# Designed miniproteins, single chains, continued (3), part 1

Every score and structure here is a prediction.

Each design is a single chain, and the fold is of that chain. pLDDT is the mean over its residues in the fold that is shown.

## One batch from the design tools (miniprotein)

Design m8001
Fold by ESMFold2-Fast:
Structure m8001 (fold): chain A 81 residues (1-81)
Amino acid sequence: LDALSPTALRILERLGSALLDNNQTTISGLSQKDIAEGLGLSQATVSRALRELEAAGLIRREGKTITLTEKGIALVKELLA
């Protein structure tokens, strides 16, 4: 977790907050552009951060589908506490 960039943590918190507020763990159809626009970041920055989160086992990605793992959910709850 200490190896994650501040940007990766921000994206995780933003996605996790939105998903958990709706009792969901999966989001479909969300592009890197949508995340970048929502956070005021470049698409390249978002792409790198999503790779960090996936490598850390906090999310799973398949196409435009992003799923929070159990580890990801636990970290999001800690960040929001």
Scores: mean pLDDT 77

Design m8002
Fold by ESMFold2-Fast:
Structure m8002 (fold): chain A 75 residues (1-75)
Amino acid sequence: MKIRELMNKAFLAFQNNDLEKMRKYMDEIIKEIKTEKEKNLAKSGFLTMLNYAKRKGDEEKQKLFEEALKKIDEK
């Protein structure tokens, strides 16, 4: 599943603190959502990263994940 591959790349970018690659892969994930299963997979991944960012007090990354979750809900 292409979304799983993109999610793995997004997680790697998150771990490397690469905000440009995070935004790129998150946008690509949102564009690739065609089914409810893919939508739920993307939301689950972003919620996991959001919770990690919250525990670390990373307000910039929290905002990115909250904006991405909003875009998924609007799709």
Scores: mean pLDDT 83

Design m8003
Fold by ESMFold2-Fast:
Structure m8003 (fold): chain A 64 residues (1-64)
Amino acid sequence: GPLPLDAAREEALLHLNKLMNEVVEAHAGDDEKVEEANKELAKVYQADPLDLEGMDEVKEKFIK
């Protein structure tokens, strides 16, 4: 069955942090690109903190 809501929220936050780290690694030294990607990730998370697919779409856009 689906995860309890609290566990799902914790997993989503860990996923967000992982993607933010992957953006930093992919765009090392490009602070503007990292900031742009993090703003889009934050926007997805603020709209729906459980939208892991939306976060992954941001990753696909910035990490090619």
Scores: mean pLDDT 79

Design m8004
Fold by ESMFold2-Fast:
Structure m8004 (fold): chain A 74 residues (1-74)
Amino acid sequence: MKRSVELMKKSVENLKSLVESALKSNNPAQIAYVIRMLESLLKTVQRAVKRYPEEEELRRIEREVQELIDRLRS
């Protein structure tokens, strides 16, 4: 469990860098690509939340991923 949470956190940090790059590029294809990666991670995190509903860290990660998607779509 703890290892999976740390891997998800690392994935979020890596994707934050890609989000910043996509926003700076103003390239619709790059933005769409990063959104698809974030949506895939969101599905993975949501499955983990269902399996471990008491783990607050997973819900925090879910919120962070959703916020990144919303930022790219705004």
Scores: mean pLDDT 81

Design m8005
Fold by ESMFold2-Fast:
Structure m8005 (fold): chain A 72 residues (1-72)
Amino acid sequence: MKLRLRLESAEPIDEAKIRGAVEHVGGKVLELRLLSDTEAEVVIEVPDENKEALYRALKAAGYTIVEEEEIE
């Protein structure tokens, strides 16, 4: 599936950390846009079965998912 997520962090956004978390669950980051120092919008492609693993990986990396949109 393809997801658009808005991510928030207590620390400055680390693109490599986000990419690493996504790739750890078999996904890929298609687009990353900084909204502020602590907020980013990302478009991620991930296997449908790995959606929950993606959310856990992002949370473990220190990112809160505040908005989610599934893109076909």
Scores: mean pLDDT 84

Design m8006
Fold by ESMFold2-Fast:
Order: sequence, then structure tokens, then C-alpha cells
Structure m8006 (fold): chain A 76 residues (1-76)
Amino acid sequence: QEVGDLLVELAEAENKGDADRYNKIVEELSKTELGKKALEAYNAFGLTPEERAAQARNIPGVGDEQAERLRKAITA
């Protein structure tokens, strides 16, 4: 749940070009094994925002509600 929320914030920071916020969220995700796996999965799912959004449900630690929010954040 927390991992899913952090990924939504990560996608929002990426869309805004906010490198400082992006790096802070990456560090927060990297504090747990689940967060590390989620970050790896997020980065592994294609190079385009559309492809990443399509794979949101497959990210470890992301529930259905978080997947929908992440999909919207990626394609914003």
C-alpha cells in the first residue's frame, strides 16, 4: 500500500521534471526489499509512459486502487 502510494508520487515527480522529489522517493522505496522490487518492476516495464501505465497492476506491492492512480499519474 505505502509502496503503491510512493510509486504514484514518483510518476508525478517524473512528469513534473522534479528531480529532487524523484530522487527522494527512490531513496524511500530503496529502504525496503518490497520497495526495491517495485522500483525495479516500474523501470523494467517499457520505455514509454503508455507501456508503464499498462503494466501498473503487475508491480509488487501495488493494489488495484494504487494501480489505477499510478496509471493516471504516468499518463498525465
Scores: mean pLDDT 75

Design m8007
Fold by ESMFold2-Fast:
Structure m8007 (fold): chain A 64 residues (1-64)
Amino acid sequence: ALTPEQARALADRMVATFRRRENLSEEQVAALRARLDAYIAANPDATRGQLVAAGFRIYAEIVA
């Protein structure tokens, strides 16, 4: 499982990557961050792989 610090750092890197690569608006970035924070809070035992998978799912929902 990720520590809270590792989960937050990974979420920050994912948000930065999606912002840069996918040209997300500030509203989309805020939505992605909020949903990732909610996922981490709900899933404290999540692995790195699970958090990455959640990030891609949430991103896909935001740009749908």
Scores: mean pLDDT 84

Design m8008
Fold by ESMFold2-Fast:
Structure m8008 (fold): chain A 60 residues (1-60)
Amino acid sequence: MVREEILERARELAERGMPVDEVVRIATGQAVALGLSDREVAKLGEEVREIAEEVHRRLE
């Protein structure tokens, strides 16, 4: 599923030290380019932010 790929990529970017806001911007931009609805883009953005914040917390 395309959504799963976006979420996995977001995790990888966050693990590489990319700032949370940049990870969210990249992921939501990809979702828009793939034709997801505004609601799905917003939902995905929330999930990506949670993932990136958790990764950054784990990295201290």
Scores: mean pLDDT 81

Design m8009
Fold by ESMFold2-Fast:
Structure m8009 (fold): chain A 72 residues (1-72)
Amino acid sequence: TVELLKEFAKRNLPEGLANALVSALDTNPNVAPTVAATIARLVSDEQAEELLASLTDPAVKEAIRAELARRR
């Protein structure tokens, strides 16, 4: 989960923001749901759905679903 979030951020976000999120995950991996919600807020619906499909952690998946629901 943490490694998937790091790679997704590096591929889909500006370098400075991706580096900040990677540092947060390196410091405390328990922030993964918060980082996932932040990524989902900043990327397209298609990218957010791709991230959701790649993950298995229920807490991280729920954070992304909640963020997608806020857009509606």
Scores: mean pLDDT 80

Design m8010
Fold by ESMFold2-Fast:
Structure m8010 (fold): chain A 73 residues (1-73)
Amino acid sequence: VLSKEEIEEYLELLELLVERAMSHSSKESQERLRKILAETKAEIAKNPEKAKEILDKAYEEIAKIVEEEEKKK
């Protein structure tokens, strides 16, 4: 289980990853990335004991969007 401090650190890293991904993405992918970030923060707030699982899922979804973005155009 992640501590509160660890969760905050991972969320900061996630925000940086999303910002970087958005700078190289289409408008559609930018909206998907924003949604993932917002939903991830909300889910962690609701279930902090599952923060690692939620974060792992978010990273997986972001990686998929980045891969799809590279394949699109």
Scores: mean pLDDT 79

Design m8011
Fold by ESMFold2-Fast:
Structure m8011 (fold): chain A 86 residues (1-86)
Amino acid sequence: ADPVKVTVKITDLETGKTKTYNFDADKGSTVTGLDGKQITVNKDSRIAATTKREKFVVTVTQGDKTITKEYVLEAGEATESIDELV
């Protein structure tokens, strides 16, 4: 099967700061979040806001199929896992 590619753009809604992460869902990646903490992301990972309101734009691409979902999460909220976004 074609690899599942994931792009996550995180925006801190208080400061306007953004970070973008690109990874293969099956391989995962270690990334540094807006709070300076290292996060390991993979297909089983949930996207979660930490202690503040954040906007997440998640783009999932597999072959010729692309899905983009936007989330505005309150502190402590999480999405479904990345493999459920495919």
Scores: mean pLDDT 67

Design m8012
Fold by ESMFold2-Fast:
Structure m8012 (fold): chain A 64 residues (1-64)
Amino acid sequence: TSDRERLDLLSQQVARLAETMKEQGFSTEEMRRLLLDFLSQSRGKSDEEVQKIAEEVEKKVRES
């Protein structure tokens, strides 16, 4: 897998999740913690699995 394609995917998901967290009123500290957790969970996963992890994180953020 291209490192560039992987970085683009992760960058897009991080940006989208950060925007959703801002809309839900999360603090900068809470956002950083959750985004780092997302990146940690995504390590060694396929692009499809990363998208599913991002969807689950977004769902939990919207439910809080």
Scores: mean pLDDT 80

Design m8013
Fold by ESMFold2-Fast:
Structure m8013 (fold): chain A 110 residues (1-110)
Amino acid sequence: SMEQEKLDRLLRLVAEIGNLLTEAERALESGNYDKAIEYLKKAITVAEEARKVAESLGMEEIVQLLDRIIEVLKKAIEAVKSGNVEEARRHLGEAYRLLDEVVQLLAEKA
């Protein structure tokens, strides 16, 4: 069904966000801050796509969590740009926690 195809797409986008956050964390660990910012910007773009899919499915709580992830990732980018790696890692940790909440909610609807 169209709803099942949208749910499968949302699950793939959520997994892609997680992969991009992991790559951003690895870039931070290696001191490659430009690459970390690139991965975080890509994660925001994927999260915006996921938000549109979740909105089309009427999943208001997931939309709200994705909006919070986008805001936290924007703060992570600012922290990286200011050289505050500890602050950037804190924001990444919050993004992972929020993403885990999205995964749990999606599992309850499967």
Scores: mean pLDDT 91

Design m8014
Fold by ESMFold2-Fast:
Structure m8014 (fold): chain A 86 residues (1-86)
Amino acid sequence: KKEAVEKMLAALEEAYERFKELAEKGNEQAAIAAKVIAEDKAAIEANPEAFVKELEEAGVSPEEAVERLKAHLEGLLKKLEEETKK
């Protein structure tokens, strides 16, 4: 469980840097995404047990949750990259 939380935080941190770069290029949606990721990361760091509990209640394995998060962030990032290219 701790390993999954660490992988989640690492995925959020990597996504944050990429969204921040797009935001610096003038993408407002990327700026919003970066703020949301920073807030989510802070919330998980403040109470990792509550986060794990939510996953258990949703019936999602920690490994599955990490894969879903990475897929979602990558999909959103690709969409915002296309929008940034205009």
Scores: mean pLDDT 77

Design m8015
Fold by ESMFold2-Fast:
Structure m8015 (fold): chain A 94 residues (1-94)
Amino acid sequence: MAAMEAAIARLRALAATLTGEARALMEQVVDQAEAILAAVKNRAPAAEIEALLAQLTELVRQASRVLSPEQADVLEAAVLQILTEARNAVAAQE
């Protein structure tokens, strides 16, 4: 959990530096990442976690379109960590 919580903290820090559409999209990314963390902590079924990950991926695609390359790198690194940790948690349930 610590790695996923650290990744979400990085996403929150990025969102706090933004304004307008970019901030609104990054706040949605943070909210979705928090939903994934809650689902993982509650040992939700793999199908529910994968659905949340698919929603996160779509939000990341939208956010990357409005971010600078440097901001997108931070987003992508944090999201990759969230995807990895969530999928490891799903694998541990099986």
Scores: mean pLDDT 85

Design m8016
Fold by ESMFold2-Fast:
Structure m8016 (fold): chain A 72 residues (1-72)
Amino acid sequence: DLEERITEAIERARESGDVEGGAREIVRLLEEAGLTLPFSTALQAVRLVAEGRVSARQAARALVTVARDLAA
């Protein structure tokens, strides 16, 4: 489940404070699924979750949706 794996990656990044590493992991997970996302978009999403502005699940869903739309 891609959305779940991305949610877990975001939660790990929030817990560790490694926002950049979290963004890189998200891009890697999407690439493994045959999708592409700008690193800056992943980085911004992880930052918003770390700041408590959105949940990891909401961010993961949005990132998967955007990546799929870019691939369409």
Scores: mean pLDDT 87

Design m8017
Fold by ESMFold2-Fast:
Structure m8017 (fold): chain A 83 residues (1-83)
Amino acid sequence: GVLLQRLSPEELAEMIAEETLQIFENKGIKVDPEAIREAARVILETFNPKEAEKVLLEAGHSEETAREAARIIGKLLFDYILS
């Protein structure tokens, strides 16, 4: 998908981060909000979930949590861009 922007990049990253944080809160899983925001930004810039996974791992999350968060963020971003 090519860039489709109805929100600014900052607003889009914040929306994706907020939705991701809400999902983890509802599951009772603790994540670092700053790391989630950084991961959302990185996926938006690179379109590569692997780069977001690295951000989350460097912030101290488990591989399982980092992989799941990167997948959720990537899905939300791709769903938005491909809509």
Scores: mean pLDDT 79

Design m8018
Fold by ESMFold2-Fast:
Structure m8018 (fold): chain A 88 residues (1-88)
Amino acid sequence: MTLEDYKERAIEELKKLGVDEKYLEEIRAAKSVEEAVAKATLAAAEARAAEIEANSTPEEVALYREYLAALKAGVDAGLAKIAEIRAA
């Protein structure tokens, strides 16, 4: 699967979920399949956050936001490490 094929599929599916355009642009800007997959994963999690915010208690919403922050930090760290390994 090419990077461009993955981006098209991911963007089409995420648009159906009502994902914010900011995340779609991050996927379009991705320079590798790993980056595109990571950004698509975060975008899908953000779409889920909107559903949780509409149907959950403030405590559950706060917990999910902490989960998203941890997920994003983990993704960013993983991508940085992959880039370091590939550059070495």
Scores: mean pLDDT 75

Design m8019
Fold by ESMFold2-Fast:
Structure m8019 (fold): chain A 68 residues (1-68)
Amino acid sequence: APTQETLLSREEFTAVDPETGKEVRVVVETYLVTYPDGTQYRKTVVKTYDAATGELLDEQVLRQPVAP
């Protein structure tokens, strides 16, 4: 059985990197992931892009268990 991912929410915002002073675009996508055994967790993917060039600067993934 396949693992299923369902997009729950997607948000975008702009921020200024305090270290570089550059504007960055942050995309936060939250997914509900269901394993073949029925186990579920929330996966949050945070991607940070250079707002001027569109280059991907950083990608972070956070996994949180879904409450029973």
Scores: mean pLDDT 80

Design m8020
Fold by ESMFold2-Fast:
Structure m8020 (fold): chain A 95 residues (1-95)
Amino acid sequence: MTVTVTVDITVTNRGDSPLTGARVHAVAYDANGVKKGEGVSDAFDIPAGGTRTLSITLNVTGKPGKYEVLGTVVDSQGNPITGGIYVSSQEVTVP
């Protein structure tokens, strides 16, 4: 069964440089840590010290239950950004 879910992911730029043209790649994991869905945000910018909340739509294929959504911020070339960028995790329930 495939269900569409929308999650709000908050990204905080604690670095000293602005982040431009970035995207959040969100992945939904089931209770066993198995990947069951993905979504990518629209491109966004955050100034140095800024915070943004992005709404990301995922298609989750799995059993009813709780899924953990983890976000990774990627630059305009698709490379992961790991220094100074903080991303909230989100839990979603699939009916």
Scores: mean pLDDT 80

Design m8021
Fold by ESMFold2-Fast:
Structure m8021 (fold): chain A 88 residues (1-88)
Amino acid sequence: MLEELERLINSIEDPELKAAARAFLEIVKNRSAEGIPGVKVTKKDGVTEVEIEGLIFYLDDEWRLLGVSSETKPLQPIAELIILASKL
């Protein structure tokens, strides 16, 4: 699974989406957003919201991916990555 996630990240052509996906993977691995530049973390009602490059990743208390939203960028290029990451 991890090797497949890295392969999917490397296939992202948008450099901002690629950077956001890499930062997200690091956050999930470490269960921490500490030391990652440009990240905003908000906790509310058992959900952790991690905002990176205009994307918001929704995580539970175990840092498992619940969903992703974006206001400016299409999520289609990272849809397979989101589906795979939600199974971690």
Scores: mean pLDDT 76

Design m8022
Fold by ESMFold2-Fast:
Structure m8022 (fold): chain A 121 residues (1-121)
Amino acid sequence: SVQLTQPSSVTVLEGGSVTLTDKLSGADISEYILEWWRQAPGQLPEPVGSIDTATGETWIAPEYQGRLTLSVDVAAQTGTATLTNLTLADTARYIFQAVKEGVPNPEVYYGPGTDLTVVPA
């Protein structure tokens, strides 16, 4: 079966950077679009960015443009999200997802999430 794994939690100082390296197992990562979603306490999940593993093309949500970089390592079966210039508002659960187009329905897999805590400098 397909499984997504993420670090459980990370704490960083305001103004710093964080790198989240998330793993897909049980299938070939190159068949998937990788997505990162954010869920702040008491809020609905919102998309942050995605990378198409077949093309390397990325989409990044407007509020993260210029400070979020996404990459994929097919050999390692990992997707990596690096977020820079962190603010207290970046404190949230970051959920890794893998999407494969398919007929009749797409496959969607959800990671357990990484709890990011940004603390004052």
Scores: mean pLDDT 88

Design m8023
Fold by ESMFold2-Fast:
Structure m8023 (fold): chain A 97 residues (1-97)
Amino acid sequence: MERRRRAEAYRRAAEVLREAQKLVAEGMKKGEADKGRREAAELLRRAAEEMRDVDPEVARRLEEQAELLETEPDPVVLFSTLGIEAAAFEFEAELYE
């Protein structure tokens, strides 16, 4: 049971990070990079709150990415970092299936 719940939490975290990555990219395309970053950070903070009771490690990692979205001004760095973290969660989910 525990391993399946962790795999599901990790898959959900990856999906949310991919959506955050999409928001950053769309913001850049529209000349609204700051808006994209804020929307992505809000999405990740909401996901972290939902995950806190399911997997506190996943919640913490999502909160760290939200903080990066608020502090790092370069949207290309943000896009790549969100992608790396999403790939890490995708890989970790496979280990817990």
Scores: mean pLDDT 84

Design m8024
Fold by ESMFold2-Fast:
Structure m8024 (fold): chain A 92 residues (1-92)
Amino acid sequence: SAEEQQMELTLLLYGISVDATALVADSAIANVTDQAKLQALLQQHLATLRTILATARDIYARSTDPRVQALAAELIAKAEAEIARLEAALAA
């Protein structure tokens, strides 16, 4: 139960981190005119999101609690969607 509680807290905090990162990335895309600086910021955000995705996948694989597995699946989907969105922004 203590390990499952820690997994749940980790997923919650990382979910908030994905949302905060997305808001910052959107602000940067709208306001940063230096293309090299914008690319560097988006690459840093992508590295963070890939770490979050790897952690969410690990929790999903290790957890035996269906609720924790569901939260991990939601975070995986959220992180994958944001990674795809930022990769598209970098390609443009």
Scores: mean pLDDT 88

Design m8025
Fold by ESMFold2-Fast:
Structure m8025 (fold): chain A 94 residues (1-94)
Amino acid sequence: MYEITVTVRGPPLPAEHRAALVAFAREEAERRGIEDALITIHVDGTPVVDPETGARVLGVLVVIHDRKTGETLVIAARLDLETGEVTVVAESRM
């Protein structure tokens, strides 16, 4: 059975921001051809100020475990608290 399961961990977020993070994680998995995955989204507890925009952003770590290959993809991203936009900072494969 092919299933993408998403879990969000960290401080409570507005429903719109949680939905944006879940959609982002699913889209990243689908873009990579990953159909069967456990995804955990870790949200930092403290906003930081983006030096380029002055916006308050939350650090987010998206961990995508591909159940077919056993590979884990880790995406470091930032969530803009005003717009709900998610920006990728880095990624690694394990």
Scores: mean pLDDT 80

Design m8026
Fold by ESMFold2-Fast:
Structure m8026 (fold): chain A 86 residues (1-86)
Amino acid sequence: SEEEKREEMIKRIETMYARFAPHLTPEEQAVLEEVVNEIIEKIRNGEPITEEEKARFLARMKDGRAQEFVASILDEIDRFQAELEA
């Protein structure tokens, strides 16, 4: 089901975050955690992430590695959304 696929995507994002977050400072990790949680809630609710919202998420990341990580997650979400609509 779409709900099961969304939960699988959420678990994947949580796993990626857990592996990446320890490489950041505590302050940067806190900001990334907030952004990741906001993204997860949108996925869980079946809400689309707009291009404007993506730009705002990326702008919140001051660390370039964290910004690239968020961009990677957003790209993966777009791929999953396309698969759900296929």
Scores: mean pLDDT 82

Design m8027
Fold by ESMFold2-Fast:
Structure m8027 (fold): chain A 79 residues (1-79)
Amino acid sequence: SEEELKQKLIDLLEEELKRERNPEVRSALHEALEAVKKAKTGEEAKEIAIKILERALKSTTDPEARERLERLLEKIKSL
């Protein structure tokens, strides 16, 4: 359901935010979380989260932060 998809996205983003130490990636995670909460549908929430995180991945140079973003994107895309 749309509500279940949106909640899974929120849970994934909040869990990642608890672990993330990179300030640029944390900023992107906060932006994605806010956008997901404001989205009208679960599909819109998923699409906007992917867009924000892919933009962060393109600007992030730290290899460990990039690997964490790539894993998170794979999890979100699999929903």
Scores: mean pLDDT 87

Design m8028
Fold by ESMFold2-Fast:
Structure m8028 (fold): chain A 82 residues (1-82)
Amino acid sequence: GTSMEEAERAAEEARRLGDRAEELGRKKGDWKSMISGGTGAALGSMARFIARLSGDGEAGVRIAERAKETALLAEKGEEPPK
């Protein structure tokens, strides 16, 4: 199975999207986008950590997808989903 590799790829993608949203927010002076982007990046890192600890790639992917959603909302200047 590739679920752990999928979790790692999804986590890295979420982190990159979060970092990008934070950088764009910083350039715009938009603190909400900066915070949401940073949150997306942190959730991406957490997804990788949880997947590795639990051996549950599906859980890692789910957390990474939430991280990606948070990063995309940050890029739009919206708050992360609850």
Scores: mean pLDDT 69

Design m8029
Fold by ESMFold2-Fast:
Structure m8029 (fold): chain A 64 residues (1-64)
Amino acid sequence: MRQQLLQLTQQAAEAIRAGDYETARQYVDQMEQLAAQDPSLQPLFDQALADLTALARAVEEAAA
């Protein structure tokens, strides 16, 4: 499960950089489901969500 969460994080980041926020949201939803099934992944998910949120903000600011 950890490798799957990391792969989804990478896919979400790629979607954000492409401006595809709908696809990024779908990947984040899948990551949340994995963390819900395996509580040991919760800290990794929390960190990934923070990183992805910061990336999305940076991409939006660069586009403005």
Scores: mean pLDDT 82

Design m8030
Fold by ESMFold2-Fast:
Structure m8030 (fold): chain A 86 residues (1-86)
Amino acid sequence: LSELRRKAAIYYTAAAVALVGAEIDPNADPELIERAKKLYEEGKKLLTEADSAEQAGDHDTARELYEKAIEKFKEAIDLANAAVAA
């Protein structure tokens, strides 16, 4: 679980960096940035829920929520990168 939590934190940071990169690019697709931001916020909500489940001792629920958060952050990274692609 701690390894999965660490992985979620890494993807959370990577998604934030990708979004900042897309937002400062004047040629980036604004629609893809908006979609990436929505996925990033969904991932953040799942990460918060995962942390709460872990603190409550619900390790199975925490695992599922961390995995879902990672998936959302990966999707956000892909869309942010697509926004800056020529």
Scores: mean pLDDT 86

Design m8031
Fold by ESMFold2-Fast:
Structure m8031 (fold): chain A 77 residues (1-77)
Amino acid sequence: MPLSPEMREVLRELAQALLNNDKEAAFEALDRLGELGLPQSVVDALKRMLNGESVELSPELRRLLGEIGDQINELIA
């Protein structure tokens, strides 16, 4: 799934929130990603993972979350 420039900026905000252990800011960033076109199922999965919940991921969803994680790592590197 292609990431827009706006989505990349919100991913940077998410990365900073995670580095600062700011769960509230991380949740706000995830909500903004949903507003920018990230599927709600992905937003919900990421929120559950941030809550420490074990989430069963389909191979496709796992691949998509990996791509998002790679983008976050690129933005903070």
Scores: mean pLDDT 71

Design m8032
Fold by ESMFold2-Fast:
Parts: C-alpha cells; structure tokens; sequence
Structure m8032 (fold): chain A 80 residues (1-80)
C-alpha cells in the first residue's frame, strides 16, 4: 500500500508469473505521493540518486538502473 511505501518497506517486483512483495526498511527510498496520486502508479525515488522504481496499475514494474543497484545492495544486506 501507499502507506507502507512511505516507510520504504514495500517494493513490489513482478517476476515470471509470480508477484514478489519485498518488505525491507529502506531509508534511502521515498514514495513520490504527488506522482502516485496523479497517475495511479506507485513511484519510489532513491534519495541519493533520484532514480525511480515505478509499479504500474497492472502490477508490472520499471526499475531505473541506479535504483536497481541500490535495491540489489539492500537485498544482499538482508540476505546476509
């Protein structure tokens, strides 16, 4: 939900035929509430780079390369 994304705790990644909800404390990401309300998409912005993770209404995601790197680093941190 948008409230969870405000905390940077939920990143939705749609894999091959599967929905993955990643619940992490992500202090380096913030929800773009203005853009999310305007478009109906969920937009997370990396606070260091300004790069975006966009979750569209159909559940598909678009991850900008700089945001993908930050997400991979965070996932590696939680996997270890």
Amino acid sequence: STEELEDGRVILVRGEGRELAIHVSVPEFATDLTESKKTGNIVLINLKTGARIITYKDGSTEIEPEAAEALQELMARYAA
Scores: mean pLDDT 55

Design m8033
Fold by ESMFold2-Fast:
Structure m8033 (fold): chain A 78 residues (1-78)
Amino acid sequence: SNLEEAMNLALQARQAALQGDGDQALTLAQQALSLASGEVRDLIQKAIDALKAGDLDQAIDYLEQAIALLQRQIIKKK
């Protein structure tokens, strides 16, 4: 589903950001954004804005918030 794919991409974006790979994190976060809606999309957009500003710590925080919401949404659809 789009939610599971968005979560996988957001998890990969977080991992890239944790490794200091801002360019890879940005690419993956942009892909996750295309599959996300509502509050999850808003959080991923904030992560993208932080990545563009070079703020990896802020980006990781927003990605973790988005992942938590995606996890909850996926559980509710099973």
Scores: mean pLDDT 87

Design m8034
Fold by ESMFold2-Fast:
Structure m8034 (fold): chain A 78 residues (1-78)
Amino acid sequence: MRDRLGQAIADAGLKALRAGQSPEDILLAMQLASTRVLGRPLSPDEIIELLREQKERSDPERQKQLDRVIDAVRRAQE
């Protein structure tokens, strides 16, 4: 469950990041992905924790992109 959830959130965030979406829209895309998997949106802090876990299992290129997604989540909270 957690691995599939983390992967779905990471993929949604990366897709939104690559599309040049705002920090708020990147966060929204990941919350929509969590709603599809769990039936509820995750908080920004829960999303950051799952992205950090995905980063630990990713290659260097994906780690760099996931850092940008994490930064976008933090900026969306400002």
Scores: mean pLDDT 84

Design m8035
Fold by ESMFold2-Fast:
Structure m8035 (fold): chain A 88 residues (1-88)
Amino acid sequence: DAAAVAREATLVHAEAISLITGKEIDPAELAAIAEENAALAAAELSEEEKAALREALEAYRKALELARAGKNEEALEYVKKKNAEISA
């Protein structure tokens, strides 16, 4: 379910960034980005790309956990590295 993983990764990433930066995310903009990423996943990503997408979701979930714990600098570094690898 690559589309669902891509959508979830987008939402978790956005929540982590919002907590780290203190910036409010426009729900309509976030929904549009999530659907674009889901459409990319629905274009039949390779098995390697699907594995990378699952790794991205796990990484963003870890970053969100760090941000919720008040470790914003560590969370931001983690998100930046993974975001660059994903080419979102």
Scores: mean pLDDT 75

